Designed miniproteins, single chains, continued (2). Designs and how they scored, part 113

Each design is a single chain, and the fold is of that chain. pLDDT is the mean over its residues in the fold that is shown.

## One batch from the design tools (miniprotein)

Design m7927
Fold by ESMFold2-Fast:
Structure m7927 (fold): chain A 114 residues (1-114)
Amino acid sequence: SALEELEKHAEELVKELEEKLREEIEKVEEGEITPEQAVVRIGAVYLGLLTELELLARKLGIPEEVQKELLRKYVERVAKIIEEKAEEVRESHPEYAELLLEFRKILLKDTEKW
């Protein structure tokens, strides 16, 4: 069904975001980029993937109430991944952990507008 296609795509986008976040963490740990640069970069990836999911939902004609619920669940899953990764880097890169947690707060506040 169209909903099953959208849910599968959302799951693939969550996995893509987690992989991109892992790559950015490695770059911070190797000193290739700053924590601030890493957060800006993952934020751009997040917005791109969220936009892709929104456009697919519209293309598939998913009802607005179902779209909002799926997008909310997507953001909540992303927020949880960010929280888990922030905890993992907290001792080695405390400034990066704090920036990731601030990014998480921004994501969750934005869902309140939906």
Scores: mean pLDDT 86

Design m7928
Fold by ESMFold2-Fast:
Structure m7928 (fold): chain A 67 residues (1-67)
Amino acid sequence: GILTALLKALQEVREKFGDEAAEEVRPVLLEIKESKPKSVEEAIEMVREKMEGEIGETVVEALEKYG
């Protein structure tokens, strides 16, 4: 589900970009979770609006893989 996909997204950001990047991304992922997206596709659209570049794309890929 979306919650599992968001947790996996945070893990993949940590593995690829390090702990500091993961902690900067954590509040954005929490905001997306609290917005209660109705689908993985809606969650991906929220990510693309809030995050750009390689970190944002890493989160999108994790949502597509685990969502």
Scores: mean pLDDT 84

Design m7929
Fold by ESMFold2-Fast:
Structure m7929 (fold): chain A 79 residues (1-79)
Amino acid sequence: MTAEQLSNVQIAGSLAGFSDADLAELPQQALLLLEQAVVAGRAQNTAALQQLRQQLGKLPLRADHLARALSLLDFLEKP
C-alpha cells in the first residue's frame, strides 16, 4: 500500500473503533476496502459506498469487525 493508503486505513480504523491489533487481524482485501471507503466518503460517492458494503459482506470477517466496518460506511454516507 502507498503511504496515502496507509493513512486512510488509519483514519478508517479510528472512525470505526478498530485498534491496531484489530487492523492487523483483518485480511489485506478488507484493509483496501476500508481505504476505499474513506476516499469514497470524502467524495460523497454513495454508489461506491454501497458497493464496498456488499464487498465487505463477502469477506471472511469476524462478526464484530464486519459490524464496525458497516457502521463506518453508514457514518460516511451521511453528508
Scores: mean pLDDT 82

Design m7930
Fold by ESMFold2-Fast:
Structure m7930 (fold): chain A 114 residues (1-114)
Amino acid sequence: SETRQRIKKFVTAVINGLKELAVKAIESDKSLTEEQKVKLIELLNSYAKSALNEAINAIDNSNSIGQLSANLDAIKAEYIKQIEQEFTSEAAHKIQVLLDGEVDGLLGTYSLLE
């Protein structure tokens, strides 16, 4: 449908924009080592690709904003779980705070689409 195609274009722009903002936030974070920054940026690039594919699938299969939000929340939960398994508690907490901000921003943007 035209509506689903418009949502896909919007979601693509949002995911790419959030990725750019997250990369800049990581690069400016003085509490992270250069090795940690590289690893986080690689993970965000992987996240953006996976999130885009899953979001497109969710848009094609969702019949309401509530269903879309639930599907996106599930994608977020799985990603955060994977991050928590790879990092120390302090690093995991820092990563989770950064990702929560970016994902919450995406979900907030979807709420504006009604």
Scores: mean pLDDT 67

Design m7931
Fold by ESMFold2-Fast:
Structure m7931 (fold): chain A 85 residues (1-85)
Amino acid sequence: MLSTQELLERYSRRAQGIVDQIMAIINALTDPARRAAFLARLNELLSRWQDVVSDTVAGKLSQAEAERRLNEIIEELEALLAEAS
């Protein structure tokens, strides 16, 4: 059974892979308005990610609730990647 720390590390690695792909696309964009819009959406998702991790470490979220919220953010990251592609 994974510890809470091992779980958070696994989810963080998966999310980082998606974020790296989004950033590669954003860095290739020549339209500054489109670039700014995607960066703003990415930063909002990253802020929500940090809140879930912080609350989980502080004992405010169960492991199951943390997994649910992290999966929701990953789905939104995957949707952003698809839209940016």
Scores: mean pLDDT 86

Design m7932
Fold by ESMFold2-Fast:
Structure m7932 (fold): chain A 98 residues (1-98)
Amino acid sequence: MLERVKELAEKLKSPDVEEQLKAIDELTRIAIEHVDNLEIVKYVVDALVEAAKSPDPEVQMAAARALDEIYQAARKAGNEEAVELTKKAMEEIAKILN
């Protein structure tokens, strides 16, 4: 699974907005499915923070929404470490979006 996450993170660097949005969606699903796997969650969260720096507002919004969905899944699972990872990422994105 981690190799698939790394492949999807590379697609976030694509010049094609549709490819970036599909990669965000799939990364979000993987992180939610594997919310107790902190290595996967951290890698996905870090990749989504970078995607939130995109000059494209649709990509920025998709990345922010993805982090919120992962945060909600972490809270529902009761995984405090995953909650903290996603919360810190959302705080960093709030600073980036100014």
Scores: mean pLDDT 84

Design m7933
Fold by ESMFold2-Fast:
Structure m7933 (fold): chain A 57 residues (1-57)
Amino acid sequence: SREEIRLAIRALLDSRGYVDIPELARRLGVSQSTVSRVLEEMVRRGELRRVGNRYVR
C-alpha cells in the first residue's frame, strides 16, 4: 500500500538519510513508478527534496 511505502521511506531516512528508488522498489516488491509517485507526493508536501537520483529530508 502507499502507507507501507511511506513508512519504508521514513525508516530509510531515519537509518541512512536518503532513499534510492531502485533499491526500495526491489525491497518492497513494487514498481519503481509506484515508489517514485509516493516520493513525489512527499516532496509536494514539503517532507522531502530530490538531490540527483536520491531523496532526502
Scores: mean pLDDT 84

Design m7934
Fold by ESMFold2-Fast:
Structure m7934 (fold): chain A 75 residues (1-75)
Amino acid sequence: MSAEVRAKVLELVAAGRYEEAARLGAEYAGLDTSWLDRPEVQEVLKKQAESIRSGKQLDKEEQEELEEKLRKALA
C-alpha cells in the first residue's frame, strides 16, 4: 500500500468513516471488495467501529468470534 493511500485511510478512520477506510485499503491491496457489501460483513464492521468509538477494547474471544463470522460469510 502506498504512503498516499495509507494517509487517506488514516484520514477516513479519524473521521469515523471505517467502512470507507476498509474498502479503500482492500481495493489498493488488490482484494475483492464486493464482500464488504454483504449485510453480515457490514454488521461485523459496524460492531468493530462501535467498539473503537466507545473506547471499549475487544478481547481475544470477541475478535475470534468476528473473524469466524467473516469466514462463514465468505464461504
Scores: mean pLDDT 64

Design m7935
Fold by ESMFold2-Fast:
Structure m7935 (fold): chain A 90 residues (1-90)
Amino acid sequence: SKAVEEVREAIERALKEGKEVVVVRFSKDGEVLGVEIMELEEFLALPPGDGRLVIYIRRLVEEEKEEEIIEKEIEEFEELLKKLEESRKK
């Protein structure tokens, strides 16, 4: 879906630019309103807000390739998105 593609692009950009956090904003109905990349310090300085999913992206010594990190994070996001879509139909 478009939301999955936007999150994938954000994760790739975050890894490339050395950013630590991807923030996905959701509407009350569970629709993706926006995807932003930022440093951890920037994220911690944000005012409190609801309707956010935070994906922590850190280059760990244990992670061998950026592709493997991206695929893992996208798989987890797809599962979350699927759960949100199922909740919306009930």
Scores: mean pLDDT 70

Design m7936
Fold by ESMFold2-Fast:
Structure m7936 (fold): chain A 72 residues (1-72)
Amino acid sequence: MEEDKKLLEKAKKDPSSENRMLIMILYLKQGYGREELEKMGFPQSLIDVVENIYSETYYEALKKAIERKEKE
């Protein structure tokens, strides 16, 4: 949970599409619903796509990529 919160805050600083997807995944993992994500500026159609294609492996890859970018 604390690690996910740190990733969320880091992702918000970079509005890239990769970080937007990571932010949505982190909120979904925290139990946020579609209405909450829409309030944050994510369209319903994008939320549907993320829910359908999301996998733990994809999330882990995004997390690692962001951490590597900060380290370098």
Scores: mean pLDDT 65

Design m7937
Fold by ESMFold2-Fast:
Structure m7937 (fold): chain A 78 residues (1-78)
Amino acid sequence: SKILEKINEAFKKLGVKEKVTEEDLARMLRSILENEDDELSGTSLFRAKLLFPDLSPKEIQELVKELREKYKDFSLKA
């Protein structure tokens, strides 16, 4: 996906050679977004934005949605 490629490019730009997997990203975003109450979602989005400065909040939300759908399919595949 284009958004996941942007995230890996951002990590490469920061000198991080390690590639972020979809599983790592989903776990990270799930922890940031799903473990917060609605009133704290802004703080969670701000923390996610700190990790992915080149992504808009909308793009982060879309990425989370895509990853959730992929993990549903992965569960069916298993």
Scores: mean pLDDT 55

Design m7938
Fold by ESMFold2-Fast:
Structure m7938 (fold): chain A 86 residues (1-86)
Amino acid sequence: MSAAELAAEARRAAAEGRIIEGARLAAEALLRWLGEQGVAEADLERLRRLAEEAIEALEAGDLERAQRLNEEFIALGRAALARVAA
């Protein structure tokens, strides 16, 4: 399944009210796209762990933890993309 196909499945899941499944699919779509841009596997593994922890926090209703992990995910993703673009 391509990044675009995963993103489409994420939108469908969200539209059907499957919010947690939609979040998981959206994270996987973004990780596949980042891999296609040439982001290193080690960075992708760290990003995947952050996404999984953020989704677990959402499932537990810990919105503060989920937000913090999402901010770490965004910061790491931006840094990894900058390394590829250099």
Scores: mean pLDDT 82

Design m7939
Fold by ESMFold2-Fast:
Structure m7939 (fold): chain A 70 residues (1-70)
Amino acid sequence: MAEYEGVYEVDGVPVEVKVTAELDENGNATYVEVEISSADREAAEKLAEEIRRILEEEGVPVKITTKVLP
């Protein structure tokens, strides 16, 4: 597996992203889970839509969870 954590800025709002990918023996992603957290629901949803689009275009099964922080 591979894990990545980062913070992205969407329209000036920080959005936290955690990605966990299941990889095959050649390093290709077979499944990806993405957790998106932000104090701004709209910013989180915009990033979630972009990530979903990219992964669906690559044909990789993806689960995206969005969380609104207090």
Scores: mean pLDDT 78

Design m7940
Fold by ESMFold2-Fast:
Structure m7940 (fold): chain A 93 residues (1-93)
Amino acid sequence: SLEEVLRQLQEEKEDARFRRDIMEASLKLTEMAKKYRKSPKDSMVDAALKYLEERGEKVDAKNMNDLVIYLLAKERGISPEEVKERIERLRKR
């Protein structure tokens, strides 16, 4: 039916937006880490975490993927667990 086609198109549009959001968050974190990293000894993750801490954002992250999940959860107003589930669903498509 027309309703089923419209539902599928809406789902595909939202998935495309979410993929773009992941890319934008990854690029933003990379640029942030590069600008804040003062020494070759500093890890990219530690540099990004320091930048966020100086802005009053205390984040528990072990790698860049955790930071991407954090930013997307914050920007969308949903839990980090919901962001992670959505990323896993996109990867299996």
Scores: mean pLDDT 78

Design m7941
Fold by ESMFold2-Fast:
Structure m7941 (fold): chain A 58 residues (1-58)
Amino acid sequence: MKDALEKELTQILIDAGVDKDLAEQMAKTLATAVEQGLVTEEQAKKAARETGKAIAAE
């Protein structure tokens, strides 16, 4: 379900050091892309981890 994926993506981003509001916004965007069939769930989780690491490194 989109809601479960959105929560998981939000947690991944927050754990990586992303601000809660930004993490929720990005997670919603990624979850919507998965729902629209643009990316897979695994690709969305990978993107969240990579982006979170990049933000934490800045």
Scores: mean pLDDT 79

Design m7942
Fold by ESMFold2-Fast:
Structure m7942 (fold): chain A 69 residues (1-69)
Amino acid sequence: GEKEELEKRILEHAIGLLKKYALEKLGAPESTPVEVEVKGNKIYVTLKVGDKEYVFEFDTETLEIKEIK
């Protein structure tokens, strides 16, 4: 239904913003591989930059972004 489509679009938008935030914070190029995982109310974005792996968590309830590595 329309409500499910709205919720899906909100989630897709949140994922896009988190990916952009992580790339900009790390100074990484847009071509950097990004893995996305959604678990309940949390969105995780994993980036590999050089020999380092970075993990960013977004809490959809508190709207907080946290770097957990």
Scores: mean pLDDT 77

Design m7943
Fold by ESMFold2-Fast:
Structure m7943 (fold): chain A 109 residues (1-109)
Amino acid sequence: MEERLSQLPRSLQALVLAYEMMLRGAPREEIEALADKYHLTDELKDFILEAYDKFKRGEESPLVEYLRTLYDMVAGRISGEEAIARLEALGLPRRFVIPLRQWLEEQKA
């Protein structure tokens, strides 16, 4: 997992780490610090914090499923192609799928 994680773009790496932190029960302040450390945009920081709040409440959310999908891909449980298909099925804006799609195309070269 760690080797695959380090190969991801910084923003996607932060999203995977945020989900790992959620799974271990990290406090919200640690998630905020992660977003700041990785120099995420306000939009991505808000995305992660909203996903965290939904996860803590046990609510189903496309935001939580997005983070889980990236985590499962990095952990080797699903392929990159399966990850793209799952993300597209969530109905989130295409801009959230583009970075992963671009990274996967670069890995094929």
Scores: mean pLDDT 81

Design m7944
Fold by ESMFold2-Fast:
Structure m7944 (fold): chain A 82 residues (1-82)
Amino acid sequence: MQALIEQTQRLLAEARRRLDEYLRVTGGRETPAVRRARELVEEAERLYQQYLANPSDRSLLEQALRLAQEALRLLEDLGRGK
């Protein structure tokens, strides 16, 4: 349990950091792909907070982890398009 919580927190923090860095280097310009990445990060953060408020449903934590991973993948793909 604790390891999954720590992993989810780390991936959420990394996804948020990468999104913020991408927006900074592009001057805040949001393409459809960047908007999708932001939506994934925001939804993952919401699910994680819901889990912390009432940790009875492990599926919320697992969903937050999956969305954070999807956001990171999308941001990595965007970073390759130099």
Scores: mean pLDDT 80

Design m7945
Fold by ESMFold2-Fast:
Structure m7945 (fold): chain A 74 residues (1-74)
Amino acid sequence: SEGEEYGRKAVEAALRGENEEAARYLKKAMETSTPELVGRTVQEIRDRVSPETLAELLRAMGFPEDTVERVRRS
């Protein structure tokens, strides 16, 4: 599905450190797929990237700085 494709592209971009691109694809996945599939995509990113990369991805998605810093320290 389109949502699954966006999820895969988000993971691939996150692995490359392309945080803005990963954020864009993850946002599209959130708009086009189920909460369950989005949850799996987020978990895959979390499992495969550093906390620093995940924190920068959340910043690119517009999360507050306190949330970003909390994830970064994980």
Scores: mean pLDDT 80

Design m7946
Fold by ESMFold2-Fast:
Formats: C-alpha cells, sequence, structure tokens
Structure m7946 (fold): chain A 94 residues (1-94)
C-alpha cells in the first residue's frame, strides 16, 4: 500500500514535469528538445517503478539529456538547464 502510493505519486510528478518541459521547450523555440526530455523523464520514472537502480537511471538520464541538448538544440545540457531555470523563475514570479 505505501509502496503503491509512492509509485503513484512519482508517476504524477513525472507527468507534471513532462508537461512543463514540453511547454518550456515551446517557449524557448526548441519544442523537439522539450518533447524528448519529457519522454526521458517518463522513461526514467517507469524504470524506477520497475525496480531499476536509481544510480543507473540517473547516469543514463544525464547522458541522454546531454546528447539531446547538443544534437537538437546545439547547446550543452548545463546551458539548457540555465535557460529553463531562468524561464521558470520568471513564470513563478508572474
Amino acid sequence: SAAAAERAALRELAKRQAELLKELGKELGVPEVGEKLAELVLEAAARYEAGAPLEEIEEEFLKEAERIAKEIAGISFEELLERLEAYAREKYEE
């Protein structure tokens, strides 16, 4: 019961993060990056629910996110995160 509730909460959090990433990608003019990162978040959540080790999920997530940022947006993952954080702060204050 407690484990099922935790998994349900993680699924809902992942869905919310995925939708936000899609919106942020559109706002930044890189909808493909937002969509691919959303898919990556949902996949990571599904793997965690299936019992995959968190450290392996994090490692694979970071590698793929870096690839998506570089190959689709032409920027580093760190630069993409800085832009997303700036946008989120602006929207949070509004």
Scores: mean pLDDT 74

Design m7947
Fold by ESMFold2-Fast:
Structure m7947 (fold): chain A 69 residues (1-69)
Amino acid sequence: MLSEEELEYLEHLRKRLLEARRVDPRLLEKAARDLGISLEDLEKFLAGRYEELSPENRERLVKAGKSLV
């Protein structure tokens, strides 16, 4: 189960990736590779569908969001 702190890291990362997509959609393919997740899972994340992600992919995204703070 995700903590409130983990959800804040996910929302921070999501906000930055949504802004990157607005500037250049090709940045999402690079982000998916850099994060080690599929583009499909990254799109689920951007849609706020965190429950559809594997626990491993959620942990990767939380770690990435935390590194941006």
Scores: mean pLDDT 80

Design m7948
Fold by ESMFold2-Fast:
Structure m7948 (fold): chain A 68 residues (1-68)
Amino acid sequence: MEIRLGDRGKEVLELQRKLAELGYLPKEYVNGIYDERVAEAVRRLQADLGLPTDGVANEELIKALEEL
């Protein structure tokens, strides 16, 4: 599973909630839409985890988020 720019729905919403809980995304952007603001939040998280900063939430990133 991969979540990227332009994606929408429950999986995006769950990703956004985790990013907001960790301080990477303002709560006002928890709207189920993967836009550039969400991609930037994902890139910041990827940098903190030592992963490539491509702004794509792949299975590896999602698993890491669930453990945080």
Scores: mean pLDDT 81

Design m7949
Fold by ESMFold2-Fast:
Structure m7949 (fold): chain A 80 residues (1-80)
Amino acid sequence: MSETEKILEAVIKLYTKKVFGREPSEETLKLDLKSLRTLIYNLTGSKVEEFSVEQLRDLLLKLAPPEYRETLKEVIDEAI
């Protein structure tokens, strides 16, 4: 698994735990990861693995609704 894929998985786990007080199920994690990978590809034409850690961080923050950006930034910084 690439470094950026590991970070994306960690971000989903940490964010879900912070918002819902519990880690996602393995099935939910796989679906969320697939959805985010598809969204990134559709918006950029590039796979997650092609991004640097800094590029992935900036992209995730840009894609987040404003109300979630501060929480997401903290989670991304923890995952890196």
Scores: mean pLDDT 79

Design m7950
Fold by ESMFold2-Fast:
Structure m7950 (fold): chain A 85 residues (1-85)
Amino acid sequence: SVDDLLNQARDLLSDLSLQLSQQGVDPFDPERVREIMDQVREETEKRAEELNLSEEEREELNKQLDDETSRLIQGSTLLRQFRIN
């Protein structure tokens, strides 16, 4: 269940990043990464509520989303720097 939600979150992240690229928006902009991850988190939390996850499962899910968000923002900042400078 948690793994299914994480896989759905990754699929949504991929889809949103692709849509932004098609619109000419840089998906590696740290500000855009943050916006995308906020949307992914909102959708994932809604699905977690529908599935009635335990407190322990929700805590695990949130920790993994926080870790992934931090890693993506750090990676995007570095990639953006190399692309512009």
Scores: mean pLDDT 72

Design m7951
Fold by ESMFold2-Fast:
Structure m7951 (fold): chain A 94 residues (1-94)
Amino acid sequence: ERKKELLEEAIRLLQEALRLLDQIGRSNGDSSATRQQVIDLLRRAARLAREAGNEETARYALQGARYAEQGDLRKAKEYAEKAIELAKEELEKL
């Protein structure tokens, strides 16, 4: 129950991060503030996933945040998508 709630919240944060990454990809303007929001969302999702006992999801979310910090938004998106996949797989097993 608690583990399910934490994973559902983590998935929501990861999905919001993906939405913002897509927004950056469509904008040729200054995206630094939006990129920082993505980093913060991915880090928060990682903390929730870890609290739920899903270390794999947490690792992918944190690596996504590191890629976003480096400006590699494609890899940040790939890692966030993988984190969502892993979290959903774990949620289905609960």
Scores: mean pLDDT 84

Design m7952
Fold by ESMFold2-Fast:
Structure m7952 (fold): chain A 97 residues (1-97)
Amino acid sequence: TDLPVIDADGALIHAYPEKGRVTVTLFGASLEQARAVAEELAKIPGVKSISVQEHPNGDATITLEVPSEKAKQVAEEAKKLLEELMRPDAKVALVVM
């Protein structure tokens, strides 16, 4: 009921099934906003571990360790969650590698 709204310019999700990994890059998000998003992403079934990295350009990357068979499903759930947390004009893209 109390999902935060984050002020990011957009997000890019990469799913790497063969590596058991999903990455979420938030464009123009603070580290505090990236951590809040990471806490929500950690609730997705199948997520084993999560890490957050802030970049010097003001972007942040959240990395999810997931079972290879669930990487696409986790990425699709992450996209839905980000679309709820972001401004209506912010774009969320998903790429499966």
Scores: mean pLDDT 82

Design m7953
Fold by ESMFold2-Fast:
Structure m7953 (fold): chain A 104 residues (1-104)
Amino acid sequence: EEAKELIKRAIELLIEAASLIMEGIEDKKLILEAIGLKLRLIGLEFDIENNLISLEEAIKELRRILRDLRRLARQIKDPALRERVLALLAEAEKLLREAEELIK
């Protein structure tokens, strides 16, 4: 239960980060990539809530999504927005590490 709540909170932060990335970049291809990642996060939240995926597998998928979001965040032109997105990603990563330790 505690691990599941941490994972759900991490997903919320990653969805917020994806939305801010979409606002902060002008490249259509990168915007579409961010949209795709946001949709994957929504689908993963559904899978977790309905017990369609293990928490261990969910964390692995979230780590992959986090890596892709971090790459996109580097393309944000506004330094203040980029810093805000990177802070959200760092908090999500911390929550995923805490969840991984609880799952053992």
Scores: mean pLDDT 89

Design m7954
Fold by ESMFold2-Fast:
Structure m7954 (fold): chain A 59 residues (1-59)
Amino acid sequence: GEVTIEGEVSEEARRAAERLAALGANVHLDGKRKTATVSGGPLSATARRVAEADLAAAL
């Protein structure tokens, strides 16, 4: 499924999104709505949750 994480799009959030994209996740950052959407990719459920938590903490 697709997960939307809300918060301020900071440099930390951008770096977290870049790391997720490098792992094969599809990450969309919306600076206007201050949201990050993570979908797809070859990540396991556990790896996805950890990566999403990292991104949420960075936002």
Scores: mean pLDDT 63

Design m7955
Fold by ESMFold2-Fast:
Structure m7955 (fold): chain A 100 residues (1-100)
Amino acid sequence: GARAEELKRRAEELLREAEELLREAREALENPPSIEELIGLILRAIGLQFEAELLKKEVESDESLPEELKEEILEKAERAKELAEEALRLAMEALRAVKE
């Protein structure tokens, strides 16, 4: 149904955004950009973590979803959260390096 497709697409989008953010955070650690850009990466990482948790709660509470699809969405949301947490860690280390 449309709801299942929307939740799956949202999970895939969050995972893609988290993977891209992690790439940007790794590049920022090697070649630190402006403090403004680093703060932007930090805020994006925090936002992705919140969005992943909201998606997990929405999916966990929805008894209408097929179990296999529910499991797939939850796995992707958890992975996106893990990648966003790593991106936050790297962006914060890059910010520390610029302040030194």
Scores: mean pLDDT 87

Design m7956
Fold by ESMFold2-Fast:
Structure m7956 (fold): chain A 67 residues (1-67)
Amino acid sequence: EEEEKARNLAIKIFGEVLQEGLDAGLTVEEIYEKALERVDSLDLTPEQKEIAKETVKEIAENFKKAL
């Protein structure tokens, strides 16, 4: 499923950027921006990019609420 692949990719990207960003002392906002940048750099359809960005946004918002 195209949506499932986009969501799984977004989760993977956010996880990688989150680990690297927190180790480097970045804020959640900076990590979120880097994750969106990585999604935009990928050769994905516009629909897949929107799903991936929405997934990243949901993860970031939930992470902020947990702090």
Scores: mean pLDDT 79

Design m7957
Fold by ESMFold2-Fast:
Structure m7957 (fold): chain A 84 residues (1-84)
Amino acid sequence: SMEEEVKKAIEEAKKLGDEALQTAVRWAREHGPEEALRRAYDLLKKKAQEIAKKVSPEAQRAINEEYAKTLDEIVREVERVAAA
């Protein structure tokens, strides 16, 4: 069903978002916060575009919302690492 497709897309987006968060924290330690945020934004944008080509418009909107939340989390965590 469309509902199951959207649910699976959200679950995949959350998994990829968690991986992106962990990667961004590593980048912040290695390259600093500005470079980490630039790379994280590019990574999430690319992942969103790749998934968008394979799912319904409803699933695309749900994925975009999840990645927006992930980006907010990445910003906060990268700033926390930079402040330490």
Scores: mean pLDDT 80

Design m7958
Fold by ESMFold2-Fast:
Structure m7958 (fold): chain A 67 residues (1-67)
Amino acid sequence: REKKIREATLELLKHKPAVTAREIGEAAGVSPATASRILRADERFEYIPGRGYVLKYSPAESILRIA
C-alpha cells in the first residue's frame, strides 16, 4: 500500500538525503518498480538521476526545532 511505501521512504530520508527505489522496496516489502511508480506520482518526492529520490518540499537539511 502507498502509505507503507511513503513511510519507509521518509524513514530512510531521515538518515540520508536521497534513497534508491531498491532501498525503499526492501524497507517497505515491495518491488523497486512499485516503489518507483508510487514515488514518481507523489509531488512531495523528486527523482534525481544519479542520486535517487529526495524530498522536494521538506528538505532533510531543514533544521527547525518543533517540540
Scores: mean pLDDT 68

Design m7959
Fold by ESMFold2-Fast:
Structure m7959 (fold): chain A 63 residues (1-63)
Amino acid sequence: DLIKKAEELIKRMEEIAKKTGDKSLEAMVDQMKEMLKRTNNPEMALAVVERMYEMMERIAKEL
């Protein structure tokens, strides 16, 4: 299930945002959750979430 895979990544993104305390990263996670709930294209939604997850991991390494 592509949606479940995206949800798992969003959960990891939430943990990153919580550890950093960065409100911008928290807002990004909320936007990804909202997009996933409203998406009619699970494959594209997963791809977007994967890209955002990679970006957040890079940001977390610099903080």
Scores: mean pLDDT 81

Design m7960
Fold by ESMFold2-Fast:
Structure m7960 (fold): chain A 64 residues (1-64)
Amino acid sequence: MEELRKKGEELLEEVKRNKYSRAEQQKLVQRFAREAMEEHPDDPDLVSQLVRELSERLNKVLQE
C-alpha cells in the first residue's frame, strides 16, 4: 500500500505541473483506481479509501 500512496503523490504533482483539465484529472483517477484494484484485488476497501483520498486532494488542487 505504501507504493500506492507514492503513486498517488506523484499523480498529484503531475496534475499540478501540467495543469490538467478536470476531465483529464478524472481519467487519471479512473486509471489509478483500475491499476490499484488489479495490483491489490484482496484489499478493495483500502484501494477505495486511497482512491477517495486522491480524488478529494485533486478537487482541492482545482480550487487553487
Scores: mean pLDDT 75

Design m7961
Fold by ESMFold2-Fast:
Structure m7961 (fold): chain A 92 residues (1-92)
Amino acid sequence: MPEAKLKKVTIEGGTATAEVEVRNAKPGMLVRVVNEDTGEPIAAGVVERDGLVKLTGMGVGPSAAGKAVAEILDENGEVVARGEPADVTYVP
């Protein structure tokens, strides 16, 4: 089964950067980081291979602070993996 582990997520000046460790995912799957409480998107990218995937998001506000989770979606938009929540480093 696909696995996603959120290693780091930082929001600075409205820009989000995230590092997600992906395992057993197919190329072309979407990887995203969302706020744990609201489900609002923070950062997203596409899986090319297993390993560390770096994601970015723009226009991310203070509502994204708190905890975030990494998710992998298949080609049909179904969530096939969800990692453990991790703390967001928020810098205004």
Scores: mean pLDDT 80

